# Designed miniproteins, single chains: the designs that were tried, part 64

Each design is a single chain, and the fold is of that chain. pLDDT is the mean over its residues in the fold that is shown.

## One batch from the design tools (miniprotein)

Design m2357
Fold by ESMFold2-Fast:
Order: structure tokens, then C-alpha cells, then sequence
Structure m2357 (fold): chain A 98 residues (1-98)
């Protein structure tokens, strides 16, 4: 899991979002974690796959804590806003600010 996750991060930093998402999905099949769900959500968001990004950011919020949970809530709000779900986006953005 950790090696696949680190490879996914390297691909993400190169702008290879599709390949990064594939590595994160492989890592999730071995060991689900908030960090992997969060970064998979980011890769899918960059690919314009906002509905899938919402799903994975919700899992990152569920499993995460502290700074990672706040970042996941913020990005969940951004993905919801991209889908036109403005009221839901505002709710999650307000949760991220607390």
C-alpha cells in the first residue's frame, strides 16, 4: 500500500492524474486509509470526475482526523460546488472552518 501510494503521489506531482488515480486505487485494495482516499479524490477532481471525487472525499472525512479531515471537508465542498450543489458545499465548508 505505502509504496503504491508514494508512486501515486509522484505521478500526481507530475500532472499524471489518471495514472496517479490508478495507483491510489491499487493502494486502497490493499489497505484503505484517509490519506489514500483524500489523494484519490484530488486526482479525480483534477480529471473533472466530480461525483467520484465527492465519494472519496466523504470516505477521507469518515476515516480522517485533524488537518487531513479539515482538508477533506474543504475539498468535498469544492467538488460539491463544481456539481452545482451549493447548499451542501456551504455546509461542508463551514464544517472545515471549525
Amino acid sequence: AKKLYEEGIKLFNQGKYKEAAEKFEEALRIEPSAEIYYNLGLALYRLGKYEEAVKYFEEAVRLGSGVLKRRSLFNLALALAALGKIDEAEEYNNKALK
Scores: mean pLDDT 86

Design m2358
Fold by ESMFold2-Fast:
Structure m2358 (fold): chain A 69 residues (1-69)
Amino acid sequence: EEETIDELVQAVNSRDLEKAIELLKKVKNLPLAKQRIAGNSVLTPEQRQALADAKSLEEAIEILKKALS
């Protein structure tokens, strides 16, 4: 859902890792969520590419943990 993805992007930009992970688990369209985070994020280009290359929810979570730590 678009509202969930918007909240997820805001959580990433505020570096709220716990909220970002919670929202990411609720997202039904992981590719769209990854695209929105990459397009509007405090992440470095390297971190954005790693997120884009993540093939599972678990990989995406690990990348966010590293990026927001």
Scores: mean pLDDT 78

Design m2359
Fold by ESMFold2-Fast:
Structure m2359 (fold): chain A 89 residues (1-89)
Amino acid sequence: MSEEERERLDLEVEAALVIMQASINRKIAKTLPNKELQEEAIKLSDEAIDLAVEAMRSSDPETAREKLAQARELVDKANELIEKGLKES
């Protein structure tokens, strides 16, 4: 496997993991009693999925990495809101 092939595979795996994590976050967010936190966490999770899908479809590895980095930040923000919502329950 070449370096280029390895990099593409790593990006695809990372994108798949982001999509899985964001999907889990979305399901947990729907159970939050605070409607504002619920809506924000769902929105961030949906945006993360969209960015990860765009990264997988990108022919440019640099663009794919930038989109995955943005998606990861959105997943982290959604996780923080979910944790806060669960503690306030």
Scores: mean pLDDT 84

Design m2360
Fold by ESMFold2-Fast:
Structure m2360 (fold): chain A 62 residues (1-62)
Amino acid sequence: TRVTGRQVANIGKVIEQLFGDTEGGKGLVDLGKKHPDAVFSSAEAGKAGKVSKSLVSQIARM
């Protein structure tokens, strides 16, 4: 799945809502705020946020 930085920030917020304050959720919000119009793969976003590619893809499809 391809996601924009804005979507990556929203995915990070969803992770924080589901799991509480996490390093991964905060990392994704920060990445998305720094690069809102950039396009990331689920693997790139997952690596930056220290979360699995599968989790990023699942939330992006919600």
Scores: mean pLDDT 72

Design m2361
Fold by ESMFold2-Fast:
Structure m2361 (fold): chain A 95 residues (1-95)
Amino acid sequence: MKEDLERLAETLERLAEQLREARDAPRLEREILGSMALIALSVAKLMAEKLGDEELAKKLEEAARRVAEAVDAGDTEAAARTLEETAEYLREKAE
């Protein structure tokens, strides 16, 4: 579990960096990156649910909602920030 949460945090941090770099990229590229972030959060939520961590599952669901809203609004910075905050929470939980 610790290693899985750390790897997931690394994935979210990388996606956040890509979303920031894609601020002026074509819409399709931003949409694909947003979809990748939402898939990663969905997989993380499923893992949390299987482990019985209701608090973590709820946190990941809220993060997914915020990322979806930010991506739909074209706000790559807000999406990246949510992913970074979620990654930090995952790293804290990995201890």
Scores: mean pLDDT 82

Design m2362
Fold by ESMFold2-Fast:
Structure m2362 (fold): chain A 70 residues (1-70)
Amino acid sequence: SIKDELEEQVEEAEKKIEELEKNKDVEGAEILRDLLKELLEYVKKHYPEYEDIIKRLEELIKRAEEFVKK
C-alpha cells in the first residue's frame, strides 16, 4: 500500500541521516532536508490522515536542520 511505501521511505531516511551525521556530511544533510520537505508537503496534501508519517517527517527535517547548523 502507499502507506507501507511511505513508512519504508521514512525508515530509509532515518538510517540515512544517522549515516550523514556519523560522516559529518553537511552537504548530504542539506540535500536530504530539502527532499524531506518536498515529501512532507506531498503527504500533507494527499494523505493528511497519515499523521504518524507527517510527524516522523517533521522530526527528521528538524534533526537535519539542527545538524546543518552545527
Scores: mean pLDDT 88

Design m2363
Fold by ESMFold2-Fast:
Structure m2363 (fold): chain A 116 residues (1-116)
Amino acid sequence: HMKKATATLTVTINVKKPGDRVTAQLVVEVLEGEAKVTLTLTISGADNPVTATREAELKPGQRAALSVSAIAKKPGTYTATGVAEVEGEDVKFRATLTATSSNGDDSATSPAVEVE
């Protein structure tokens, strides 16, 4: 395999009162070769969903990160879904990560996903 990427999704939430912030972050790192990467991150839950997208061109060992924040209007369950798409000369990969935080002060981190 000529190209590898790892992706990690971290969700942090503090939901005790209306106006608290839910923040999610998706990070991709290219381990081998040069690659164009596309990151899409969505927060869904008690509030309306919010989505952001970022593109970056990465050399080996470089990272791209995407952060999204939403305002929690109510205590509740929030889900962050991250998609990392790594394009190279001959190979295109996609990884999907999900992390969930719920009612109260909570944070979740997805396991790292390796894409070859």
Scores: mean pLDDT 69

Design m2364
Fold by ESMFold2-Fast:
Structure m2364 (fold): chain A 57 residues (1-57)
Amino acid sequence: DLAELARLLGLSRAAVRRMIAAMRTMSPEGQEIAIALAVRDTGDPRVGDLLREALGL
């Protein structure tokens, strides 16, 4: 899943790991906004599903 998320976001796996770690420190509202922005920027709803899975949501 991390590899697929990195591919969809156009980021390295290391960058995705750092992003997820940062998102884990956010409030639930902040996490929801960050997920919505990632889906908007990629145009791919799979990004939202993969981020929710990675965050345990």
Scores: mean pLDDT 84

Design m2365
Fold by ESMFold2-Fast:
Structure m2365 (fold): chain A 81 residues (1-81)
Amino acid sequence: SKIKEYEKKIAENPDDAEAYFELGVEYFQQKKYEKAIEYFKKAIEIAGEDNAEAWENLSAAYRELGKEEEAREYADKAQEA
């Protein structure tokens, strides 16, 4: 599966922000929003805070969980990136 491919990539290179981001996207598509959030946060931690796409996806995941305050906060971050 794509998840196993990205997990292998992270095992080989723990600083691979792109692989963490792609894992977040895969979990989001599976509606596993809490896992998606964990991986998007890790991608931002590694790559830095100027990634609008990661902030937008983080906002979307929080919205799906009904966490509207956090969703709005991360949407604002995306506009600043």
Scores: mean pLDDT 85

Design m2366
Fold by ESMFold2-Fast:
Structure m2366 (fold): chain A 69 residues (1-69)
Amino acid sequence: MPLSPREERVLQTALDLAKEKNRAPTLREIAERLGQSQGTVSRHVRRLEARGAVTVDGKRINARGLASL
């Protein structure tokens, strides 16, 4: 399935932050790592969730990886 390079970068950043922090990251943490606004990251996360690449539990972004798409 075609992810945009920005969506792939958001997904990879969520995975990296989850490993670094030993927990699912928030939109704010992903936005801070990427130097982007929370609104921009939120748009990419919504699209990733629609494709099954991430699940959102409250404010936590759980990355499932591209193999689940």
Scores: mean pLDDT 77

Design m2367
Fold by ESMFold2-Fast:
Structure m2367 (fold): chain A 80 residues (1-80)
Amino acid sequence: MRRVVELLREAIRAAEAGDELTAEIHIGMARIVLAVLRLTGEIPPELARLADAAIAAIEAGDLARARRLVRELERLLEEL
């Protein structure tokens, strides 16, 4: 999960800078890592759903919502 959070942070930074291609690349990488974690059972379903919601928010251009969802992911990871 820490790698997914970092990739999502990088995607948000790229999107805020108007670099849509770099944002899309980081989202793609986050999706691959997330898929591997789901396949291996290394991610709680609630964290996977939050990561999906953050990706959807970035793709929709709702960067404020994306930042809130990434912070919630980080908070829940600290409680594990």
Scores: mean pLDDT 83

Design m2368
Fold by ESMFold2-Fast:
Structure m2368 (fold): chain A 112 residues (1-112)
Amino acid sequence: ANAEEGRRLYEEGLEAAAAGDYKRAVELFEKAIELAGEDNAETLVNLGGALRALGDYKKAAEYADKALEAAPTGPIAIRALEIRAEAYRALGDEEKAAEDRARALALRKALQ
């Protein structure tokens, strides 16, 4: 099924990212989204993280935005906000970066 194949590609993408192969991780996560749908917040946040690691800050912020749309609170939202904050800082928007860091901190406190 498409969901099973999408999950397999997602798991392979996580393995690639853990090995530091962020280019392969991006390829695998993009294929996983294509099979499982663009509303999969976990895949979106990990794709954003891999793009940030490659220095593609504009795309990293775009996928972090999509992850936050799909999951506005909880652990995925915290990771998406941290990725987007780093992307905004790298793009020169320290005010937006600070706002996202503050929101991530508030969500972390709510989970404890």
Scores: mean pLDDT 88

Design m2370
Fold by ESMFold2-Fast:
Structure m2370 (fold): chain A 70 residues (1-70)
Amino acid sequence: ELEEIRKLGEKLKDTPEGEEYKAKALGLELTAQDPSSEEGHKKFAESVAKKNIEKLEKEKEEKKKKELEE
């Protein structure tokens, strides 16, 4: 499952879906290294995904706005 999620993240690189899969893989990897903090790792991974998705959306909006202004 982890490897499959990782492959999906690579396939969907630079997309919101890809960032979500990347974060899921990160959370699972961190949990495998430290199982005692599984819930914390999930929350951390979700936070990372949200931040990366917001960056992608912001860059997309800025690029579109700049093209419309120019």
Scores: mean pLDDT 73

Design m2371
Fold by ESMFold2-Fast:
Structure m2371 (fold): chain A 61 residues (1-61)
Amino acid sequence: RIKAEILAAQALQDLGITLVPKSIWEKVVEAAREALEKDPDNIEYAVEQAKKKLKEELEKL
């Protein structure tokens, strides 16, 4: 959980986003967590999955 939250925060910073609704934040954290479960050592993959989910959720707004 904590690692996924850190990587989700990194994805937000990389994209220059300072604030998102809690519902989007939870989905971005979950995407990072799922990526870490699949490949725990591939931090870049987890950050990219978090960025992908963040972009998808922002498009729905």
Scores: mean pLDDT 78

Design m2372
Fold by ESMFold2-Fast:
Structure m2372 (fold): chain A 79 residues (1-79)
Amino acid sequence: AQEVADLALEGHRALEAGDEERAAALGEELEARLAELEARDPEAAAEALRAAQIALARRRAELGRMSEEEAEALIAEIE
């Protein structure tokens, strides 16, 4: 679960740095790992996706693209 969230954050950081090739490669790896998890354990895949969404929401708040209140509300709704 946390590994998928870490990959999502790394992909976002690559985009922030302008490294589109690295971002694309990390996005492809993320999709492959989620697909493998979903085929094997759909519940674990759902939890991994949720963790990634929470991590991305927090990152967007840190970048000022989303308010801290909006990020917390979204996280609460995901849980």
Scores: mean pLDDT 74

Design m2373
Fold by ESMFold2-Fast:
Structure m2373 (fold): chain A 67 residues (1-67)
Amino acid sequence: EIEKLKEKIEKLEEELEKLKKELEELKAKLDESDREQLLRYIALELRIIGLEFEIEILKKKLEKLEK
């Protein structure tokens, strides 16, 4: 089960890196007067935060199992 947890964490970390890159690209093009772009940016930030939180929880679970 530990191996499955490690695989899940790795996949989520890869997704996180991809989303962070998308956020940087969007930020560079961001017109703050465009409500749709601003909402898209906020939605992407929230998704990144949620993913970071999930990774943190899974890493804590992995640490407990490896003891």
Scores: mean pLDDT 79

Design m2374
Fold by ESMFold2-Fast:
Structure m2374 (fold): chain A 65 residues (1-65)
Amino acid sequence: SKSQREVARMVAAVLRIATLAYDQKASREELQKRIAEELKRFEEEGFSPETIEEFRKRADEILAK
């Protein structure tokens, strides 16, 4: 299950990736690297599988644009 704090941290990470993509025009390679770094952080912090999957889904949507 998702905790409110965990979801907030995930949303903040999505906003960081979106800022790199849409504001800073980062390359696909840089975006993939930053997404991998955020995923590793979530795993190390013990985030729920549901929260990690939601982040992956939202990050993939940013990469698809």
Scores: mean pLDDT 83

Design m2375
Fold by ESMFold2-Fast:
Structure m2375 (fold): chain A 61 residues (1-61)
Amino acid sequence: GATPPLTAEHGVALARAAQELLEKGIISKEQAAAAYRMAAAIMEKAGHEALAERFRALAEE
């Protein structure tokens, strides 16, 4: 079920959705980068610094 606050699971789900949509050509690389940056912010807020760094790296690729 959906939790009102954003959780680490939401950050992972956002990053996965962005990757899938990018692979299907539905979104641009710029849109995927924005989603990865948002996912990184969610992970940082949740205390997952290593995963936040990984998602920021994906946003720069």
Scores: mean pLDDT 79

Design m2376
Fold by ESMFold2-Fast:
Structure m2376 (fold): chain A 55 residues (1-55)
Amino acid sequence: MEEAKELIKEAEKALAEGDKQKAFELANRALKLAIESGDYELALKAAEIGAKALK
């Protein structure tokens, strides 16, 4: 799940920079990949970042 991990890192950077739209898009893509692979921990992390981006 290297792709999902990379997307999470990029989403965290976007969120830190205040780019909420980019952070949400990257987090959503990471969430989808994590769910498809059954990686529960990555899925939770992606969902958390996505939720923060919506505020």
Scores: mean pLDDT 80

Design m2377
Fold by ESMFold2-Fast:
Structure m2377 (fold): chain A 75 residues (1-75)
Amino acid sequence: SEGIENARRALELMEEVIANPSDAATGSAALLLAAMSENEEVIKLIKAALDAVDAGDLEKAREYLEKAREEVEKL
């Protein structure tokens, strides 16, 4: 499924963003892939994770990423 593949790639890119929070290009790519998954909850959680990264709250970003991963596993 293309949607599931795009969602999984968004999760991979978000792990890279959390490892390197200054990489705005990878964050933008993660959000685009989340949007291309067409899954509203995954999009919402990836946006929340990016907002947490921008706020410097990497622990909260990891929580949102974990929730997004759980949603992808249900697909």
Scores: mean pLDDT 83

Design m2378
Fold by ESMFold2-Fast:
Formats: sequence, C-alpha cells, structure tokens
Structure m2378 (fold): chain A 68 residues (1-68)
Amino acid sequence: MRLIALVAAPDEELAKKLAEQAKKEYKPDEIILKPGMSLEEALEYARELAKKTGAEVLVVSALGVTRV
C-alpha cells in the first residue's frame, strides 16, 4: 500500500526535522513538505490527496501524526 507523509510546520527547519522522524518511524513512499501550512489546511489537503491518489496519507505536525 502506498504511504504519503504530508509534513506541516510553521517553518522549513521544523518541517525537515519532522520529515526525518517520519522517514524513520513510518517509512513513507513519498514525503511532501508544506512549511507555513496550518494543521487544518494540511488535513484538507491530505484528504483530497488521498482521494485523488488512492494512497494512505499521514499528516505529520508538531502536535503529532494523524492518518487521513
């Protein structure tokens, strides 16, 4: 099953750190970095991405990880 990690963070440095953690823990097939994107915007984006691709999408943020 294809797994995409969508990383939402207020800045690029935090986004890159969260992406590295997601790589080690979840081993996603693809990682999308969205610095400056809010958690709510990321959840909406992830939902549409999952519908369009058929992949499972994880939203990774400083508050935790949510499967969409």
Scores: mean pLDDT 84

Design m2379
Fold by ESMFold2-Fast:
Structure m2379 (fold): chain A 70 residues (1-70)
Amino acid sequence: LRTQGEALIERGRRLIARGRSLVANAKTRSELLRGIGLTLRGIGEVIEGALLLVKAGVPEEEAREIMREA
Protein backbone atom coordinates (compact mmCIF):
# COMPACT_ATOMS: atom_id res chain seq x y z
CA LEU A 1 0.00 0.00 0.00
CA ARG A 2 2.70 2.51 0.93
CA THR A 3 4.81 1.49 -2.07
CA GLN A 4 1.76 1.68 -4.35
CA GLY A 5 0.83 5.11 -2.98
CA GLU A 6 4.37 6.42 -3.50
CA ALA A 7 4.47 5.00 -7.05
CA LEU A 8 1.16 6.68 -7.95
CA ILE A 9 2.37 10.02 -6.56
CA GLU A 10 5.62 9.79 -8.57
CA ARG A 11 3.74 8.88 -11.75
CA GLY A 12 1.23 11.69 -11.16
CA ARG A 13 4.05 14.21 -10.76
CA ARG A 14 5.59 13.11 -14.06
CA LEU A 15 2.22 13.55 -15.79
CA ILE A 16 1.83 17.03 -14.25
CA ALA A 17 5.33 18.00 -15.43
CA ARG A 18 4.62 16.79 -18.99
CA GLY A 19 1.23 18.51 -19.01
CA ARG A 20 2.69 21.81 -17.82
CA SER A 21 5.44 21.58 -20.46
CA LEU A 22 2.82 21.01 -23.18
CA VAL A 23 0.80 24.01 -21.94
CA ALA A 24 3.89 26.26 -21.85
CA ASN A 25 5.00 25.22 -25.36
CA ALA A 26 1.53 24.89 -26.93
CA LYS A 27 1.35 26.17 -30.52
CA THR A 28 -2.28 25.14 -31.06
CA ARG A 29 -5.52 24.94 -29.09
CA SER A 30 -5.38 21.14 -29.36
CA GLU A 31 -1.91 21.02 -27.76
CA LEU A 32 -3.09 23.32 -24.95
CA LEU A 33 -6.07 21.07 -24.21
CA ARG A 34 -3.85 17.96 -24.19
CA GLY A 35 -1.52 19.61 -21.71
CA ILE A 36 -4.41 20.52 -19.44
CA GLY A 37 -5.76 16.96 -19.67
CA LEU A 38 -2.42 15.42 -18.68
CA THR A 39 -2.08 17.84 -15.78
CA LEU A 40 -5.54 16.92 -14.46
CA ARG A 41 -4.79 13.19 -14.78
CA GLY A 42 -1.55 13.67 -12.86
CA ILE A 43 -3.35 15.53 -10.08
CA GLY A 44 -5.86 12.67 -9.83
CA GLU A 45 -3.09 10.09 -9.45
CA VAL A 46 -1.37 12.17 -6.75
CA ILE A 47 -4.66 12.36 -4.83
CA GLU A 48 -5.24 8.58 -5.15
CA GLY A 49 -1.68 7.89 -4.02
CA ALA A 50 -2.12 10.11 -0.97
CA LEU A 51 -5.39 8.35 -0.08
CA LEU A 52 -3.64 4.96 -0.26
CA LEU A 53 -0.95 6.22 2.13
CA VAL A 54 -3.57 7.46 4.61
CA LYS A 55 -5.44 4.13 4.39
CA ALA A 56 -2.15 2.31 5.06
CA GLY A 57 -1.96 4.17 8.38
CA VAL A 58 0.42 6.95 7.35
CA PRO A 59 -0.52 10.24 9.09
CA GLU A 60 -1.75 13.05 6.83
CA GLU A 61 1.32 15.16 7.66
CA GLU A 62 3.66 12.34 6.64
CA ALA A 63 1.64 11.67 3.48
CA ARG A 64 2.02 15.34 2.49
CA GLU A 65 5.78 15.12 3.02
CA ILE A 66 6.02 12.00 0.84
CA MET A 67 3.96 13.77 -1.85
CA ARG A 68 6.50 16.61 -1.91
CA GLU A 69 9.52 14.25 -2.00
CA ALA A 70 8.24 11.57 -4.38
Scores: mean pLDDT 76

Design m2380
Fold by ESMFold2-Fast:
Structure m2380 (fold): chain A 70 residues (1-70)
Amino acid sequence: DPGLEVVRRAEEEGYRIGLEITGDEEVARRAGEVAAEVAAELVSQNKNLTPEEVLEIARERAEEVAREAA
């Protein structure tokens, strides 16, 4: 399932970004959750976005979450 794979990757990358920026596992978990939610929303809207474009947007949102928490 391509949609589920993109959402899973977004969560993993968002978590990693959160940890790299803050070092806080709880913030990392939240960043991962937000990235997954953004990816799921983009996939559900049937936009003409590639998986890589979805991941780029999800990573940007995870980074914003981490920066606001720092």
Scores: mean pLDDT 82

Design m2381
Fold by ESMFold2-Fast:
Structure m2381 (fold): chain A 67 residues (1-67)
Amino acid sequence: MKEKVEEAVKKAIDYLKKNPDLSLEERMRLIDETVEELRKEGASPEDVLKFREELLKAVHEILSKKL
């Protein structure tokens, strides 16, 4: 269970980094889909919030590079 949750988060972050040209809507959709996957894999509400914040930080870093 734990390994699948961590792998899903890493996969989402990697996808965001490889696709910096994604629209805001596409980025938010990826975050929502990843969060839903974490819930299905049995992640706690606290872990879901933590990983959602990590995904949002990754999006912010990508946007910062675009200036």
Scores: mean pLDDT 75

Design m2382
Fold by ESMFold2-Fast:
Structure m2382 (fold): chain A 71 residues (1-71)
Amino acid sequence: MVEELVKEAGEAALAGDLEKAKELVKEAAELAGRELLEEGASEEEAERLREEAEERGAAMAEKLVEAAKAA
């Protein structure tokens, strides 16, 4: 589930593992795009969602890693 991957990405980021967090974010974004395609969305819509989710998730992971280092 996308939700589980997002949770694991957050946990990895808080542990300082930016590489793992970004990898899990990418997997979550790919899954979300695939689920949207299965629901009848266009490939263009699914790709846009994947790109936005990956970009936003990566930014959040970087922010969480920095916050964990600053704490």
Scores: mean pLDDT 80

Design m2383
Fold by ESMFold2-Fast:
Structure m2383 (fold): chain A 66 residues (1-66)
Amino acid sequence: SMEVRIMVAKHEIEEAAKEAGVELSEEQIEKAARLLAENPGKISLKEALIKAGVSEEDAEKIAELS
């Protein structure tokens, strides 16, 4: 289901951000997770984070460690 996909994506983003040492808002996490869940294979984690308002530098750090 879409709800499960969003929940899984949120958890993966939260863990990757923690490992990268980047603090994300709940709004940024929710938006990035929804973009990933709605666009499987069409958008990268880095692109989803940038669209959610995360800086390119922080998005790159998170994507490299995930």
Scores: mean pLDDT 83

Design m2384
Fold by ESMFold2-Fast:
Formats: structure tokens, sequence, C-alpha cells
Structure m2384 (fold): chain A 66 residues (1-66)
């Protein structure tokens, strides 16, 4: 559900750094599967914030898994 993706984002923000990345990947996958564009955009923004240029690779891997 969209709530599950949002909960993953909240936990990612609590952890920060490298530990946030797998939670944000899962949040992105869930929000994309549910077509929750707002949550997906927010997860992408946080991936760029924590992973920088590596975020692009993470986002592409999520898109390939759908």
Amino acid sequence: SSMEARNLILEAERLGGEAALPLLEEALRLSMQLKDDKTAEYAKALLYHYAGERAEEIIEEVEKSL
C-alpha cells in the first residue's frame, strides 16, 4: 500500500546515509507499482540526497525490476 511506502521513507529519514538506501529503493518500487507518483518522486529526491549520482543507478535498477 502507499502507506507502506511512506513508512519506509520515514524510517529511511531516521537512519540516514547508506542505511537509508535499501529502504528508499523498496519505497520507490512499491510507489511505482501502485502508481503513487507523489511518493515515488519523494523517494527519488531522497535517493539523490543520500546517494548523489549513485541514485540514478538505483532508480534504473528499480525500473528494470518492475
Scores: mean pLDDT 86

Design m2385
Fold by ESMFold2-Fast:
Structure m2385 (fold): chain A 77 residues (1-77)
Amino acid sequence: LEERQREAALAIFREAAERAAAEGADRELLEELLAAAEAGDGEREEELLRRLAEDPVARRAIEEALARAKAEADALE
């Protein structure tokens, strides 16, 4: 279940990242964030999240993705 929850969350984040990039957010930073999350590099994730928080488009997409991932994880319990 933990692996399935992680895969579902990553899929939601990838979808949100592609949408944000299409709307003008920094695609490279979003792709690095996804790569860090997949690798479990929490220190890198925190650094990239701080940088992305300065972009309103990226920040909104991340907040929405986190809410959706949480709802999906709760449903898989």
Scores: mean pLDDT 74

Design m2386
Fold by ESMFold2-Fast:
Structure m2386 (fold): chain A 56 residues (1-56)
Amino acid sequence: MTGEEAEKELREMAERGASAEEIGRKGRELSQQAKDEETAERINRAGAEAVIAVES
C-alpha cells in the first residue's frame, strides 16, 4: 500500500464517522504494511490528523 492510498483510506474513515480508536488501529495496521520508514511516518501522521479531525 502506498502512503497516498493509506492517507485516503484514513481520511475516508474520518468522513464516514469512524471513531478515533478505529482510525488509530487502522493507521497502525497500514504503517506496518509500509515498504519503508518514510512511508510509515507519513501514514502515522495521516492517522494522527484524521483522529484530530474526528475529535474536533
Scores: mean pLDDT 79

Design m2387
Fold by ESMFold2-Fast:
Structure m2387 (fold): chain A 84 residues (1-84)
Amino acid sequence: SDWKKRFAELADFLGRLIELSKEISKADKEKQDKLVEELVKLYQEALARGLRTLDQALAEIEYLAKKYNIDPEVVERIKKALLE
């Protein structure tokens, strides 16, 4: 129930997530796959640590893709990786 500590952990996670999403938006096709893998790993860590639920992760990925104009095919690959 130390909400301040959990809030700080969440803020760090979200900052990294936003930065990575911006990089995916700017990346050439060859670098995009590596950045997508990094995004998936970032979410897998957040899920394991209880910072996110799967439902939150899926909703956020769709939101970030719309905000940063990420290809829908890339979005589906990320979602499938989180669902196995």
Scores: mean pLDDT 83

Design m2388
Fold by ESMFold2-Fast:
Structure m2388 (fold): chain A 75 residues (1-75)
Amino acid sequence: KREALVEQIKELLRREVPDDLATRAIARLDAALQTKASPVEMEDLMGQIGAEMHAAGLTVSPELVQLMAEFAQLS
């Protein structure tokens, strides 16, 4: 189910980033999902989150990228 994928993505965000940054990223993701964002919007959001993580010295896991791609297909 889509909710299970969302929870997996949120769990990875919580593990890879500090609480404050994770909370903001999760809030943005949740808002986009609640508004039924298109796959293009989801890809853009994921790119922004990835860039923010990279700038902070973190790396986006391949698992997170894969889950986001799978979820975008379900949109």
Scores: mean pLDDT 71

Design m2389
Fold by ESMFold2-Fast:
Structure m2389 (fold): chain A 75 residues (1-75)
Amino acid sequence: MLTPEAKAESAAALRAAIDALEALLADPSLSKREVLVLAIAADLLAAAASFVGDEELAERARAVAERARARYEEL
């Protein structure tokens, strides 16, 4: 298991990354390839958040991945 310090630092970094993906996904000019990359990144962040035990972050990342996949299908 991660140390409490490493877990806190990991959770903070993951939160920042998820916030950044949410902001990027709000851009209406994204290409289909860019949206696919965001979906993959969000899925990886969800797995990492679950691994460090932050299920709230994992759920946020899964929601971002779902929005990106839905948008990919529309493009």
Scores: mean pLDDT 81

Design m2390
Fold by ESMFold2-Fast:
Structure m2390 (fold): chain A 66 residues (1-66)
Amino acid sequence: MVLRVEDLGNAKGFAAAALLAIGTPGARVEAVGPNTLRVTVEGDEETARELAEQLASIEGVKVEEV
């Protein structure tokens, strides 16, 4: 699963999203813009789904599957 994570004006929420993704086993995090991350989750569909749901719950952060 590949997720685009974008900061909509909540820098603390965006930082929390980045830390959550970095701490997730099998996840790779890449900065693709000043306020945008690409998160790639390898191998485990359950972990990928749980991470996507957690990221989407953060206020002021936009998450899209790409």
Scores: mean pLDDT 80

Design m2391
Fold by ESMFold2-Fast:
Structure m2391 (fold): chain A 100 residues (1-100)
Amino acid sequence: SELARNAAEFLREMAELIRKAMEQSPELAAQAFRGTSYALRTLAELADPEVAKVLREAARKAEEASENIQKNIDNKEVSEKYVEEAVRALEEAAARLEAL
């Protein structure tokens, strides 16, 4: 559907934005994930049930990434691993939405 396609594009754009944020600092990446989580939860309230489920799962993973990066803000290697894992989760969510 068009809604699922637009949500997928949003997730791919957020994944790219977060990668750029991490190049600047782990703090910015954590903030970007927190903002992404909030946006995804808001979009889920307006979405069809199947789309909403994917968006809520992606929002949860983004929130967890933000928290884990903040707890490890002084450890670049650990923060980068959390960013890579969560970015992959956003890209996987986008692929799932593209299949809907």
Scores: mean pLDDT 88

Design m2392
Fold by ESMFold2-Fast:
Structure m2392 (fold): chain A 57 residues (1-57)
Amino acid sequence: AEELLRKALELEIEASLYLMKSQIAKLMGDEEEAKKYRELAEEKLAEAEELREEARR
């Protein structure tokens, strides 16, 4: 259970970093990079949610 929560937290931190990169790309006018980083962040958050559900069982 604790290992799954630790992995979920790591994925959430990675997602946060991707969201920051997405914002920077948007400010720089790079819409394609901004979209790419946002999608990567969403994938990481989805994986983290699955791990949190497993940890609650």
Scores: mean pLDDT 83

Design m2393
Fold by ESMFold2-Fast:
Structure m2393 (fold): chain A 84 residues (1-84)
Amino acid sequence: MELEEKKKKTEEMLAELQARAARMVAWARADPAVAPAAIALAKAYAEAKITYLTGDVEEAYKAALEAKKRADAQVAEAEAILAA
């Protein structure tokens, strides 16, 4: 039950990160200044996804939480660039 809940939450976070990565790519296509933030978010998502596929549930959950924090920072950076 505990491990299944963490796995489900990890999958939810990865889905959210994938959606954010796609959005950031669209923003980077509109404004190249967003590209570094989009690349950083895509890298964070890829690292979390690899940990999900290769690590245990606890490692995957922690990796997804860290990637989400990194993604939140990159989205804020991109929004600041687009607002300028």
Scores: mean pLDDT 84

